# Designed miniproteins, single chains, part 46

Each design is a single chain, and the fold is of that chain. pLDDT is the mean over its residues in the fold that is shown.

## One batch from the design tools (miniprotein)

Design m1579
Fold by ESMFold2-Fast:
Structure m1579 (fold): chain A 74 residues (1-74)
Amino acid sequence: PTTKDQALSRLDDIIKQTTDPDIQAKLQEIREIMKKITDNAKALRLLEQVESVLRVPDKEQQLMLLEIVKKLFS
């Protein structure tokens, strides 16, 4: 994706594919942050950070890292 709208669409696909309710809830919080971002490049960096975190196989580490990402982009 090259635009914020495309990043939001990709994040929506990720949320839809997420089966863990805690991770899904955290991704929804991150989605609300992405909605407030006006810079396409910043929205794309947020998406890249989310995708990187979701490659970590441990749920507790994913939740911790998503909270850090949320804080950095808030």
Scores: mean pLDDT 85

Design m1580
Fold by ESMFold2-Fast:
Structure m1580 (fold): chain A 66 residues (1-66)
Amino acid sequence: GAVEEAAERFLAGAERALALNPVTRELVKRELEEVTGRRLPADASDEEILAVLRENARLVGEERLK
């Protein structure tokens, strides 16, 4: 449905941003810490950041059902 599509678009956009601009990795990391309240390690890899983004995309989709 529309909610699942929105979550998928969010994740795809984030993956592309990280792949095209390595510098945006630090910005995305800061945003995730702010949004989720979860602190990521200073040495977190791109894959670790993407894993948190995948989890967050699902939560965003679920929140929209409210």
Scores: mean pLDDT 65

Design m1581
Fold by ESMFold2-Fast:
Structure m1581 (fold): chain A 90 residues (1-90)
Amino acid sequence: MDELIEAIRRGDKKTFTKIYEEEIVKLSDEEKEEIAEAIARALELSEKDKEKIFEILSDKSLSAEEKFDKILEIETDRGIELIREGVERL
């Protein structure tokens, strides 16, 4: 799990894709929900973002690379919100 979270934090699409295809794709929906929760907690994302990550991980129509891009978009949006809030404090 730590390697998956580190890959997301680093923007390492190749490592994420490898972990997803080798380990995550074969997991149950319950286990994928636990992964979505772990990602959301590690990246300090909202409950709504956790639900989006779970939907992304469970979507059989998306490639591992497309799943990474969507998760990174959620993380990027959160980062922008945090910067915006920080600037408002200055």
Scores: mean pLDDT 75

Design m1582
Fold by ESMFold2-Fast:
Structure m1582 (fold): chain A 109 residues (1-109)
Amino acid sequence: MADEFIDWVADRIAEAYGLSPEVRDLLREALRRGLPVSIVKELARMAKKGVSLETLREIVDAIVNKDLERLKEILDSIPTLSPEEKQRFLDLAEKTIKNEEEAKKRRAA
């Protein structure tokens, strides 16, 4: 993704949810680390619900490291998320990891 597009997407999402500059910077970092816009939008929703910047950073690291067990542990620790929201995000993260692995295999072939 081009840097200008990453900055634009992060700025639009942060503005739409009324997020702090620090959260916007985290969203830009997530996009630069290869996470899709779908994940970044869910991070923005979590931030809007009062999930801390530290916890959001741990979520980004867990997905980038493909650590679904750690991601589940982090999500289970967030009291402001419903069980349905936690499961939906976990499913989205799992699909994201699988899609990246498949894309990597195709590029290697």
Scores: mean pLDDT 81

Design m1583
Fold by ESMFold2-Fast:
Structure m1583 (fold): chain A 101 residues (1-101)
Amino acid sequence: MELEEALERMRRRLLELGVPEEVVEIVAELVRRVVELQPPSREELEHMVEVTPGIVLEFIKAVKADPKGIMEELEKALENESNPNTIAQIEAAKEIVEAVE
């Protein structure tokens, strides 16, 4: 699967599930960054775009329940992280918290 085709399918699915457009763009930007840092196989890319919408929905639910607690956990995780891929994921998660609060 080509990256732009995969991102279009993922964006469409996130919007269908009621995820705000701002969050959809944060997630799309994260996937591009992750692919640049650690290029996936075609199967890995297909799996990533298939599972990501469900993960985003569960994360939004957690944020709505305790936005301050989630943000504090993400900030602590970022302080102890040296992996660029994981740092990108934590930074995107913080942007989602700010967007849905």
Scores: mean pLDDT 83

Design m1584
Fold by ESMFold2-Fast:
Structure m1584 (fold): chain A 75 residues (1-75)
Amino acid sequence: SSLELQLEPLLNILVNSNNFKEREFALNSLTSLLEEDPSKASFILPHLPEIIKLLSDESVSVRTAALNLLGVLSN
């Protein structure tokens, strides 16, 4: 599906990228997708453990982006 096509690359970046700017971009993109369509939360929730790990990321911008995404997911 088009949603899987959009989601898979972003989730791959969260787990595999060693570039903090890419991880920040992926988190912000996921937040934007949720703000556009809250029903997409059901596709992101299975990946919650990966998002929670980013709260401990080396980059402040990545930690902030992860916290923002979790905030939107909890509403």
Scores: mean pLDDT 82

Design m1585
Fold by ESMFold2-Fast:
Structure m1585 (fold): chain A 71 residues (1-71)
Amino acid sequence: SMPELPRLPALSLARAEELLPTVTDANAVTLLHTYTVFGRPEQALAVYGRITDPAARAQAEPLVRAARRAA
């Protein structure tokens, strides 16, 4: 766990996997957080690559660093 990570709603892993094919800017940060929490760095990095909103990308950056360290 990382206490400095942004406070984001986490999904269940099953719900995250349902949403993975249909990633949007609205759900991408939540999906990235969920996959990071469940130790799924490959899926977390794939979701990050689909974020197009600059503010959402900035919010996701600490999560991406955590996922890269886990990979």
Scores: mean pLDDT 69

Design m1586
Fold by ESMFold2-Fast:
Structure m1586 (fold): chain A 61 residues (1-61)
Amino acid sequence: MEELREELLKLGISEEQADQAVAAFEKRYAGLTPEEREKARQAFLDTVRDSIAQQKAAEAA
């Protein structure tokens, strides 16, 4: 399953941005253990969520 891509799309990221992010993530974290990749994936998603929250807060003001 393309879990990272699906999660990014659900956060409101465009499909082009999601595809670029998934490709960059797979390239950068290739060869890591499954646990290390999951930690990196969660940290990446948390960063994206924080960025979206900040953007929405700015737009709501």
Scores: mean pLDDT 74

Design m1587
Fold by ESMFold2-Fast:
Structure m1587 (fold): chain A 95 residues (1-95)
Amino acid sequence: SKLEEAIKRAIEAARRFAENFRELSPELKERIEEIVEEAREEMEKSGDTSPTVVAERLAEVYEKAVELLEKLNLPHDEEASKEYLAELEKVIAAR
């Protein structure tokens, strides 16, 4: 279904975002996992066509974050990583 595909795409994009910080602390990795899981649970609870749009937006946000991190060749910096995750969380919460 379109909803299932959108959710899978969002999860995969979030995973690729995490992979760009290859030597992340366990705490930061867990936070990325929590954001992904919360988004998935919200989509499943809605059970309507609207979750597809939200999932697609989440996928776009994470995909753009991955592209940005790759272009910037971000140094191994836990504080910078936390700041980026906080900004992504704000975007997800607002839209």
Scores: mean pLDDT 59

Design m1588
Fold by ESMFold2-Fast:
Structure m1588 (fold): chain A 74 residues (1-74)
Amino acid sequence: SVDERERRFGERVLEVLEETAREAKERHPDLPVEVSRDEDGRVVVTVGPGPLGDEFQRRAAERVDRVVAEFLAE
């Protein structure tokens, strides 16, 4: 169903964002980064300002785009 596909998509997005956050914390322990879900079940990312936060956002967006492409190919 569409609801199941949306839920699976959200879980995959959460997974890649959590992986990206883990990598960022390993490389830059001082960078504040949190991954969560909002009240609508959407994945939300909070990251500190500056060049390291910008790099995180870029890497996260690249991984999310890949997940989107995988789901569109289904």
Scores: mean pLDDT 79

Design m1589
Fold by ESMFold2-Fast:
Structure m1589 (fold): chain A 56 residues (1-56)
Amino acid sequence: GEVEKEGARKAGELGAGAGAGKAALDGNSPQYARLATEAGRRGDGEAAARYGELGA
């Protein structure tokens, strides 16, 4: 429903910010930080979180 779509959008943005931030701060894989940020901008919170973990 609409509530689920809104939740997914917010989760995507929050997940991307957290994942990309962790990867960028550690400097381990800047490429994954970029991918996490892009995934979050399009609302793909799962991909954003996974890229953040891989980059950290």
Scores: mean pLDDT 60

Design m1590
Fold by ESMFold2-Fast:
Structure m1590 (fold): chain A 68 residues (1-68)
Amino acid sequence: LSEELQREIDEALADMVRSVTRIAVRNGADLRDLADWLRRLSRIAAEQGLPITAAVAQAEADRLEAEA
């Protein structure tokens, strides 16, 4: 994949993470369990070369943990 296409995919996946997190919270998901899942996703995303998705997942996890 081109670097430009890779960035577009990473940005789209980051948007999916934000949307799924918002839907889960709205439907009463346990905030600590969701934060743990997002931390795992952030590590996997970083390992797969998706830095935007990794950063978004980490930020969402930190936010939810603070609210728990």
Scores: mean pLDDT 85

Design m1591
Fold by ESMFold2-Fast:
Structure m1591 (fold): chain A 76 residues (1-76)
Amino acid sequence: SVEEVRRLLEELERLALAGEDWSRVRAEIEKELILGSDEVLKAVADYRKTTRSPEVAAFLDQELAAARAVRKLLGL
């Protein structure tokens, strides 16, 4: 859901800025983008504009591109 993905994005940013392992949260965000609605994709794209972590920014750019490509193939 949009609410769940926003919580995951906030946790991802916190962990990344603290230099902690964020691999679990990364996997959950990938799952939300694959299974989620257009609203979930938009929420992630909007969050990407606010991140202070270059690593998070690169991850979100890659995942958004992948999700958009899959959705285009499915006619979504």
Scores: mean pLDDT 82

Design m1592
Fold by ESMFold2-Fast:
Structure m1592 (fold): chain A 116 residues (1-116)
Amino acid sequence: MMKELLEKIRELMEEEKLSEEEKKLVLDFFEEESKKLPKKLTDEEVEKIVDVAVELRKLLKEKAPFSKYVELVRKLFKENPLLLVKLIELLLQNEEFELAKEFLRALAVVLKETRP
């Protein structure tokens, strides 16, 4: 359920000491984008999510600078923001909490940059 996903996202952002503004931006984004999600993803969309998850795992393993996470999340946000919802679901289902925290922190930066 979406409520359980949002509660876990909030918990992880609090552990990373994100500001109240950043937490609100991220939670509002996931709540609004989740309403637009189709019942089933295309094979191409599933492949894209897996490819991005693999790249994120590589960044974590190599202890890449935070800017590389921001670059990857920014690219996906511009291409298809709905896939960010499925990506966080995948990371949380796999209990990849450290990676999920870096992803959420990067997403907060991207959401701040894209304000009107």
Scores: mean pLDDT 82

Design m1593
Fold by ESMFold2-Fast:
Order: structure tokens, then sequence, then C-alpha cells
Structure m1593 (fold): chain A 89 residues (1-89)
């Protein structure tokens, strides 16, 4: 499905931005990951994008350490896939 392709693309974007392979993204690295994702989708930067990205980073930072780890991203993606399955039922 398109969502499964999106999930894989998000995982690829995380791996791209995690250049140090420490398994975490700072806000700046997270912005790079989102920009990579948007470029793969052919999307131009839009007004308010920076605020939305910062809000998403804060929402994924469930342990409140100021970074987003792979497990937090995986949990978010799993929730999106579960929502698609419910809609398709």
Amino acid sequence: SALSEYVQLVKDAFAYADADKDGVLTLDEFRAAVRYLMEQLGLEPEPGEDEIVAGLHASLDKNKDGVVDQAEVDAFLAALEATEDEIRS
C-alpha cells in the first residue's frame, strides 16, 4: 500500500539523517530527515513547515531527552499502519 511505502521511506530518511549511527536524531537532524522525505515525494518547502516539524519532533520525544530515537519513530509508524488496517476493515 501507499502507507507501507511511506513507512519504508520514513525509515530510510531516519537512517540518512542518523549519519553517526547513534540511533537518535536531534531537531536539526530530524529536519534533515523530513526534508529528505519531502524531496523523495517531490514536495517543496511550505510556510509553517519548520513549526510542524518541530512539533512532530517534540511529540515523538516520549522519553523527553531532547532527541528522537529509532524506537519512537517505529512506534509512530506502527500506529499509522494500525490505523490503515482499521479503515480498510
Scores: mean pLDDT 73

Design m1594
Fold by ESMFold2-Fast:
Structure m1594 (fold): chain A 100 residues (1-100)
Amino acid sequence: LTPEQVAEVARSLADAAEQLYREAEKIGAPKEVVDHLRRAAELLRKASEDPDNALEYLKEAQRHFEKAAEIAEKAGLKRISTRANQLSRAVRDLIAAIEA
């Protein structure tokens, strides 16, 4: 992957994460779920702006999605949990492609 391709994928994932935290906020999800999703979106935005340092931001964003998914699952928010897990997997796949 080129830095430009990393930036483009990270930007797309940041947009998806921003959509998800807004949805979580709107349905009254626990503050911890919203905060983890917002932090993941911020980190993905940083990865898109600084692709040479993307791995550090992506690994941290993945952890935030995993935490959001766990808390959302326990709160019975299946849709939020499923989408957070999907974004976590997409970030993991991007990390793997960079490390290849």
Scores: mean pLDDT 91

Design m1595
Fold by ESMFold2-Fast:
Structure m1595 (fold): chain A 87 residues (1-87)
Amino acid sequence: MSPRERRAAALETLYRALELVYQGRYEEARELVERFAREHLDPASAARLLAAFDRLIEAYRTGSDEEREAAAREFVTEFLGLVEEEL
């Protein structure tokens, strides 16, 4: 897979994961992000991304609007940082 194709797949995964979280489909969103991390990232980067995503899911389950916004910002920042560094 070319670097351009890997970046396109990463962005598609990001937007789809956020859509699934917004729809309350947390298990499907988690499986999507875990699969992406397993296939494309080293174990340390995968752990960081999944930790940020687990915080996003928790914020959407039980958090305030401020916590949801903060967790979403953290997840997007971590995801895009990994795309720039590794893809």
Scores: mean pLDDT 82

Design m1596
Fold by ESMFold2-Fast:
Structure m1596 (fold): chain A 62 residues (1-62)
Amino acid sequence: MREREELVRELVERGYISEAMGERLLRAKVPAAVLREYARLVDAGRHSEAAALLHAAIAARE
Protein backbone atom coordinates (compact mmCIF):
# COMPACT_ATOMS: atom_id res chain seq x y z
CA MET A 1 0.00 0.00 0.00
CA ARG A 2 2.22 2.85 1.31
CA GLU A 3 5.43 0.99 0.31
CA ARG A 4 4.63 1.31 -3.43
CA GLU A 5 4.13 5.10 -3.18
CA GLU A 6 7.39 5.52 -1.21
CA LEU A 7 9.37 3.38 -3.70
CA VAL A 8 8.05 5.37 -6.68
CA ARG A 9 8.86 8.67 -4.91
CA GLU A 10 12.43 7.44 -4.24
CA LEU A 11 12.95 6.41 -7.90
CA VAL A 12 11.76 9.85 -9.09
CA GLU A 13 13.90 11.71 -6.50
CA ARG A 14 16.99 9.72 -7.58
CA GLY A 15 16.30 10.55 -11.23
CA TYR A 16 15.81 6.90 -12.26
CA ILE A 17 12.34 7.69 -13.67
CA SER A 18 10.39 10.86 -14.54
CA GLU A 19 7.46 12.17 -12.47
CA ALA A 20 5.15 11.20 -15.37
CA MET A 21 6.48 7.63 -15.28
CA GLY A 22 6.03 7.55 -11.49
CA GLU A 23 2.36 8.53 -11.87
CA ARG A 24 1.92 5.86 -14.57
CA LEU A 25 3.43 3.18 -12.29
CA LEU A 26 1.06 4.16 -9.46
CA ARG A 27 -2.01 4.15 -11.77
CA ALA A 28 -1.01 0.75 -13.20
CA LYS A 29 -0.51 -0.50 -9.60
CA VAL A 30 2.84 -2.12 -10.37
CA PRO A 31 3.77 -4.34 -7.36
CA ALA A 32 6.33 -3.12 -4.82
CA ALA A 33 8.39 -6.28 -5.48
CA VAL A 34 8.77 -5.27 -9.17
CA LEU A 35 9.76 -1.71 -8.18
CA ARG A 36 12.40 -3.08 -5.76
CA GLU A 37 13.80 -5.41 -8.46
CA TYR A 38 13.88 -2.45 -10.92
CA ALA A 39 15.93 -0.38 -8.43
CA ARG A 40 18.28 -3.35 -7.81
CA LEU A 41 18.89 -3.81 -11.55
CA VAL A 42 19.53 -0.07 -12.10
CA ASP A 43 21.92 0.04 -9.12
CA ALA A 44 23.77 -3.00 -10.58
CA GLY A 45 24.11 -1.22 -13.97
CA ARG A 46 21.75 -3.69 -15.68
CA HIS A 47 19.78 -0.93 -17.40
CA SER A 48 18.40 -2.99 -20.33
CA GLU A 49 17.01 -5.66 -17.99
CA ALA A 50 15.57 -2.97 -15.69
CA ALA A 51 13.79 -1.26 -18.62
CA ALA A 52 12.44 -4.60 -19.91
CA LEU A 53 11.11 -5.54 -16.45
CA LEU A 54 9.35 -2.18 -15.98
CA HIS A 55 7.88 -2.17 -19.51
CA ALA A 56 6.54 -5.73 -19.11
CA ALA A 57 5.01 -4.93 -15.69
CA ILE A 58 3.21 -1.83 -17.05
CA ALA A 59 2.00 -3.68 -20.19
CA ALA A 60 0.58 -6.53 -18.08
CA ARG A 61 -1.49 -4.01 -16.04
CA GLU A 62 -2.60 -1.62 -18.81
Scores: mean pLDDT 79

Design m1597
Fold by ESMFold2-Fast:
Structure m1597 (fold): chain A 95 residues (1-95)
Amino acid sequence: MAQEYLDKAVEHLRKALEALEAGNYDEAIEHLQKALDYFRKAAELGDERARRAIPAVEGALQAVKAGNMDEAIYLVRAAIAVLEGREDEVPDPAA
């Protein structure tokens, strides 16, 4: 069950990334909100990866609303990388 919610959340994150790169910000907001809902459901079922992804997805949503698109794209990519076990490929944001 938790894995099914994670899979749907990742699908929506990837669609949000595609929308952000295409300049379709309303579509990106919709997909980020759907991803956040699925991560919250997975976290409620005890999934630690979902719980860790929530702040990044919330940050991405706020960045899009603020017009900070580079930050939004970075946060979405970081969340996807962590969830796919590629966290070592995420740029170090200056530590």
Scores: mean pLDDT 79

Design m1598
Fold by ESMFold2-Fast:
Order: C-alpha cells, then structure tokens, then sequence
Structure m1598 (fold): chain A 80 residues (1-80)
C-alpha cells in the first residue's frame, strides 16, 4: 500500500510540469503537486479537497489532459 501511494505521488509530480507546458496553467501545476504531497502522506481528506478544487477551477478538457498525462507517467513507473 505505501509503495502504491509513492508511485501515484511520483506520477503526479512528473505530470504536473507537463500539464503546465500543455495548458499554461500554473495554478493547476501547483494543485497537482499539492495532491501528490497529500497522496504520499496518506491524507485522503486533503487529497479529496484538492481534487475537488481542481475540478471546480479547471476546465473539463484540462482535467482530462491532466488525468491522461498522470496515467501515462504512472504506467512508465510501473513498467520500469
């Protein structure tokens, strides 16, 4: 369980700067990095709060792009 949380957090940290490059949204990058920290800490309440904030403050297209990039980074980490 701890290893999975670390992989998810690392995937989010790798995704954040790529999402910034694709969207130009600095706040979305900052929220993804905060989400990574909450996931790594096992703080489910804070992780949910940050995820809700991303959905409210970002477009559906930006959220979808962030999910796709994070999933790709997670796959690379699991396959390595």
Amino acid sequence: MEELRRLVAEALRRAAPKVRERTGDQKLQDLLLQLADAVEAGDDDKAQQIADQIQKESTPEQVQLALEIAQEEFRRLVEA
Scores: mean pLDDT 84

Design m1599
Fold by ESMFold2-Fast:
Structure m1599 (fold): chain A 66 residues (1-66)
Amino acid sequence: LEIKILELLKEKGKLSASEIAKELGVSQATVTRTLNELIKKQLVGKLEDGRYTLTLGGIIYLEEKK
């Protein structure tokens, strides 16, 4: 799920937790929990409007995985 969220944010740029949940067909609670772990790892950031985006670390992480 972590990789799918990172790839989705790379493709779409900025999404809310509910938008990510809808796109991936999972519960918003599962997405929120996963996003909190990604924020702890500094791969994802939360914006002032409540949407989420990839950090530079998240971009590098995905580059290394490919």
Scores: mean pLDDT 79

Design m1600
Fold by ESMFold2-Fast:
Structure m1600 (fold): chain A 99 residues (1-99)
Amino acid sequence: EKRKKEIEKFKKFIEEAKKTLDLSNPVVRSILTQLEKMKDYPLTDEEIEAIKIFLELLNSGELTPQEAVDKAIEILKEKGYSKEAILLVRSIGHVFAFV
């Protein structure tokens, strides 16, 4: 039951993110809310790590949401991450690319 383990791993990741990220930031809260809607979907370890890299860049407060997406994608490409992981980060970031 590999799928069940992948879902459980992603749920744990979301719980840890809620403890470590600045929840006073409305952009961070909005992204965590979208991830909560996805928590029952099986994500790969690579996809979870890609989301983590994006969230850490966003949580730094130094980058706009769009800049955080662009920098995360650059890091993922340099590390040889899958097209699926890159598209996932792009899709999450696009929801908040307004202004």
Scores: mean pLDDT 74

Design m1601
Fold by ESMFold2-Fast:
Structure m1601 (fold): chain A 84 residues (1-84)
Amino acid sequence: EALREAAREAREAARHAAAGDYEAAREELIEAAGHAASMPDPEAGRRVLEEAFRALEAIDAGAPGEEVAELAERAARIAEEAAA
């Protein structure tokens, strides 16, 4: 369940970032990171956390929404693959 929640939240973050809604994107990334930290697979969880934190750092640095969305999409793909 935590993997599916992390994937869903990261995909929501990517959508919000692409739309320029960085506040909503930040909230979803924090939730994705929280679920990733609860994963029983430490390698997949760490990779999801790394991409989520990179996306959060990109928001704080004022990066384009496209860049933030790409990082969030990477987090979502990692979580989806680990859930399979």
Scores: mean pLDDT 81

Design m1602
Fold by ESMFold2-Fast:
Structure m1602 (fold): chain A 73 residues (1-73)
Amino acid sequence: RILDLLAEAERLRAQGTPENAQRAAGHIGEAYRVPLAEFVKEHPEEVEKMDNTERSLALAEYIRKRIAEELAA
């Protein structure tokens, strides 16, 4: 889940090694990769019509909604 990946990334960053900083960056990337793929899958026609800025804003909104759902569960 997004929150789990972000929590793991923060824990790795707190350990203060360059190796763990790289691993944390990987977890952040994974946290955003799945929501991006899901957003494209759910809204293929809408995504095709969007420019890069519109897609970035729509993805940010989608991620925000997913995090809110995780916090409500």
Scores: mean pLDDT 70

Design m1603
Fold by ESMFold2-Fast:
Structure m1603 (fold): chain A 87 residues (1-87)
Amino acid sequence: MAKKKVEELKRIAEEMERLAEEAERSEDPEEARELYERIVELGREMEKIFQELIETGDEEAIKEAMPHVSRAQKALKRAYEAVKRLE
């Protein structure tokens, strides 16, 4: 169970990074905003899964997940900055 949650967090982080790169490349404020909103939704799902992972008490799985959570937070910040540059 815990290992599957780590894999899901990794998948979400990778998707958030992909969407953040698309937001940074966008010249359309509306497109960048839509990408940012999608990243926010993925961030909420990641938070839920990470909380469930913490509740398992699997310290090794939690440590494995931390880099994915960090990458997701950076992707969210990048997308926010992209939206602000276009507005």
Scores: mean pLDDT 86

Design m1604
Fold by ESMFold2-Fast:
Structure m1604 (fold): chain A 57 residues (1-57)
Amino acid sequence: SELKKQLLAAIGDVLAAIGDIFQYELDGDQEGLEKAKKEYEEAKKKLDEIDQQLQES
């Protein structure tokens, strides 16, 4: 299903953002860290929206 594919993609984006946050913290890259945290929040919001739609479908 399209929603399942979107869910998997959103999960992947969350995991990628977590990895980026960890890496930028290790490197001391404050600008990269701020960007990665925003990407994490956006991906998490999208994941929550898709999960809600999947539960209601």
Scores: mean pLDDT 82

Design m1605
Fold by ESMFold2-Fast:
Structure m1605 (fold): chain A 81 residues (1-81)
Amino acid sequence: MPGMPPAARELARAILEAGKPTQGTAAALLAIGAVASAVYAPERAEEAARASAEGMRAVGREAGVPEELAERAAEGVIAAG
């Protein structure tokens, strides 16, 4: 997917597959995804940042991450893009 390197996506999948990510784990994944999106896809940064921000909000909600933290990560991705 645009804005997220394969390694970050694979790490997220591995953690989910291992079972029961905590709120801290989900928050860390959202933060890593935000940074990776800004760095990995600079040419498509604006489009990728919006898509990644929406994805991060969705994942954060599913994982029980505080909404403020997911929003902060999403804003960071948009601002960096």
Scores: mean pLDDT 56

Design m1606
Fold by ESMFold2-Fast:
Structure m1606 (fold): chain A 91 residues (1-91)
Amino acid sequence: SLNDIVEPTEELKKLLEEVGIKRDKMTLAELINAVREYLGKKGLFDPEDPRIADLKDSPLGKIFGVDRIDLSDIEKLAEMLKKYTKKVELE
C-alpha cells in the first residue's frame, strides 16, 4: 500500500538529504514524492516528456540499476522503490 511506512536504504537517504529531505521513515507515497523532488532539483526529467526521468550516469540510476523511470506508472514505481526500503511495522 502507498500508506505503508518505509525506511529508505542508507544510499537512497544520502541522495535525498542532498535535496533537503532528512527523514528516516516515511510512507511509500511520501517516498515517491521525495524521489520526484530529487529528480526535479537535479534536472533529470526528460524535457520532451515530463512523465519520464533520465537516470543515465546519475547516482540514483546507479542505486536503482535503471537508465529511465516512468513516473506515470505509480504501481511499477512503487514496486521498484520497495526494493530500496525496509518495511516498518507498528505491531
Scores: mean pLDDT 80

Design m1607
Fold by ESMFold2-Fast:
Structure m1607 (fold): chain A 85 residues (1-85)
Amino acid sequence: SIDELVEKIQLKALEFLGLARKVLSEEELEELEKLLEEFLKKLAQGVDDPDLIDKLIAKLEEIAEKYPELKPAADELIKLLKEAK
């Protein structure tokens, strides 16, 4: 169901942020947090924003390339984001 997908995305986004906080610079983390916060707010409101999803996927791919240790968690979140389109 859509509700189960939303809950799973929220959980995986929070897990990813927890891992990212240990690895990313303050600037990179601020950019990621702002993008995730905007996305999660719209998701909770049932507002479709495929451009925001694409921006978030691109940011997660960039992070995964720069920090390979985050790639498994990033790939899981990207998969869920693609399902939300």
Scores: mean pLDDT 84

Design m1608
Fold by ESMFold2-Fast:
Formats: structure tokens, C-alpha cells, sequence
Structure m1608 (fold): chain A 124 residues (1-124)
């Protein structure tokens, strides 16, 4: 399996879990049952360590990579809430700090802004 195929499959499975009616603990259990990992961060790190992708490969699967990275930074429950509200990672990235605060609370706004800055720094 190529890196691009593996990451798209992981992101598709994660998206299915995040858009389900499962609570945070049930989402974590589903992730563990499907991938043998305790978090989206562990899943993403395992893929990056296994394949050691170039920046060009990450660009080719930008949407899939960003979904996994968002879930790694904010956790499954927060990412689930944002994805259900906005529909896509691109729409989440375009959201105002006030919209993010309304969904997640003020403590998550700095982490979200750091994530958005990291995306801009990585992809331009």
C-alpha cells in the first residue's frame, strides 16, 4: 500500500467514526478496534514513521492529512463536533475564532489557532 492510499483509508475510517452518533469514549474504542491505536495522534505518528513521506506526498493527500492532524491536536470529540458543524476540514480552517469558541469553548481557541498557523507554515 502506498502512503497516499494508507492515509486516505485511515482518514476515511476516522471521518466515519467522527460523523457517527458515538460519544468520545465510543469513538476512541472504535479507533482502537479498527487500528489498534489509543488516539488519532498515535495513528498519524505510526503512518508518518512507517512511510516517512515527503512534503509533496503530504500535499497530494492534504485533506486526509489535515483531518488526522486536527483530530491529533484537538482530540476525537472536539474534531467530531467541528466536523458535524462545518462539514469539512477546509470549512473548519476558514471558521472564525468566535465560531470555534462557541462549539469547543475558549480553552481550545489557542490550540485551534496554533493548528491553523501550522497548516499555513507547512503548505503555504
Amino acid sequence: MSFEEALREAAAALREILLSDLDEEEQRRALRERFGVESAEELLNRLLETYQPTIEQLRAVREAFLLLRLAAVLGLGNTSRLLKRFGSVEAILAASPAEIEAILGPEWVPRFLAFRRHVEDLFG
Scores: mean pLDDT 89

Design m1609
Fold by ESMFold2-Fast:
Structure m1609 (fold): chain A 93 residues (1-93)
Amino acid sequence: SIDDEINAQIEALLADPEKQKILKEAEELLKKYSHVTDDDLLPYLTPEDFSPDLPLPDVEQEVKNLKEGSEEQKARALFNLRRLFSLIRRYQE
């Protein structure tokens, strides 16, 4: 199932020692932007961003976009990182 595929990708991501630093940076950025609501991000999103068929986001790219990107790229990156950490939490529980 798609959930099994996503869970396998999350397991691989969490097992990768090279990803630990970027995941920590992503978590710190999510805390920095915790005052920004998902409703604040809606003007920058498309219906495609809510598709259940979306792959896992590229953590390195989304962190880069949130730090250095345009207003739209920053908004989309924040939304995508929130989705990723929501999936990680569901995997761990």
Scores: mean pLDDT 84

Design m1610
Fold by ESMFold2-Fast:
Structure m1610 (fold): chain A 64 residues (1-64)
Amino acid sequence: APPSLELAESYYLAGRLAFQEGNYALAVNAYQKAIDIAGKLPEGADLKAKAEAELAEAKQKQAE
């Protein structure tokens, strides 16, 4: 699918749901996809920043 803010938001939300369920590996993957897509969009900077912060938390949890 072409990059879109809605697609990036969908991956971000999927990452948050995975994080809440304790599936940190899935959360990391979903946040990385959200960052990649948001980073290609002029309007994606805020979403990218949020996803990067939550990715760092998910990676810390995955390393535990």
Scores: mean pLDDT 84

Design m1611
Fold by ESMFold2-Fast:
Structure m1611 (fold): chain A 73 residues (1-73)
Amino acid sequence: MGPETEKLSQRFDELFSKYFAEVSKQTKNLGIAGLVARLYATAELEKEEGNDETAEILRKSADRILDYAKKQE
């Protein structure tokens, strides 16, 4: 169904934009900022779907990647 698919896509874009804005303040590596923002956005969507374990794994992976990037600066 088009409207439902459009809402999910819009929610992902909204979450990605918000996380990218926050993460890009923390690292000069915009490629890693984009990757981390995507992982955080996906984790939020998984949590909204009730996949809490998958969401936690994605969030912790994003946290580790961001921490690594910050240590390279």
Scores: mean pLDDT 80

Design m1612
Fold by ESMFold2-Fast:
Structure m1612 (fold): chain A 82 residues (1-82)
Amino acid sequence: SLEEQVEKLAELLGKQDEITKENLYRAAKEAGLPTDGSDEDIKAVVGAVKRYLKKKGYLPEDFEDSGELTDEMIEALKKYAE
């Protein structure tokens, strides 16, 4: 399912030493998420990961859903992957 693909992506991202747009694109492809590498697709994927982390309690429920990679999101991903 889409949720299972987003879960896999969150695990892959959280295990990386550095989380960049290029590493996110590669991890999204490995997780089976449909992405052409465009800025629009990357932003959609980032938003989906933020919503997933909020659902699992790793980000506050009122955390923003933008397509921007933030330090807070990166910290949450690393905690999730532990």
Scores: mean pLDDT 78

Design m1613
Fold by ESMFold2-Fast:
Structure m1613 (fold): chain A 76 residues (1-76)
Amino acid sequence: SRYEEELKRVIENDTSTQKKQPMTYIHPGTLIKGSIDGKDSIDRQIQRVSQIQLTPGSQRSLDYYDGTGRYPADAP
């Protein structure tokens, strides 16, 4: 969906992603759907999806993007 496309783009720009690693996509919305046992938080979801370390700003912006419908990477 939209979120995974944005996530991929952000990862490419921020971390120069290791394309050899397998990536798992988990939408944040799935967290409360019940398919994912609600033990995982949003920050863990991002880690699982990317399987790499994103910059704090990028992780927060992606979370904000899906949560609010915006991507304020430079908005304090």
Scores: mean pLDDT 47

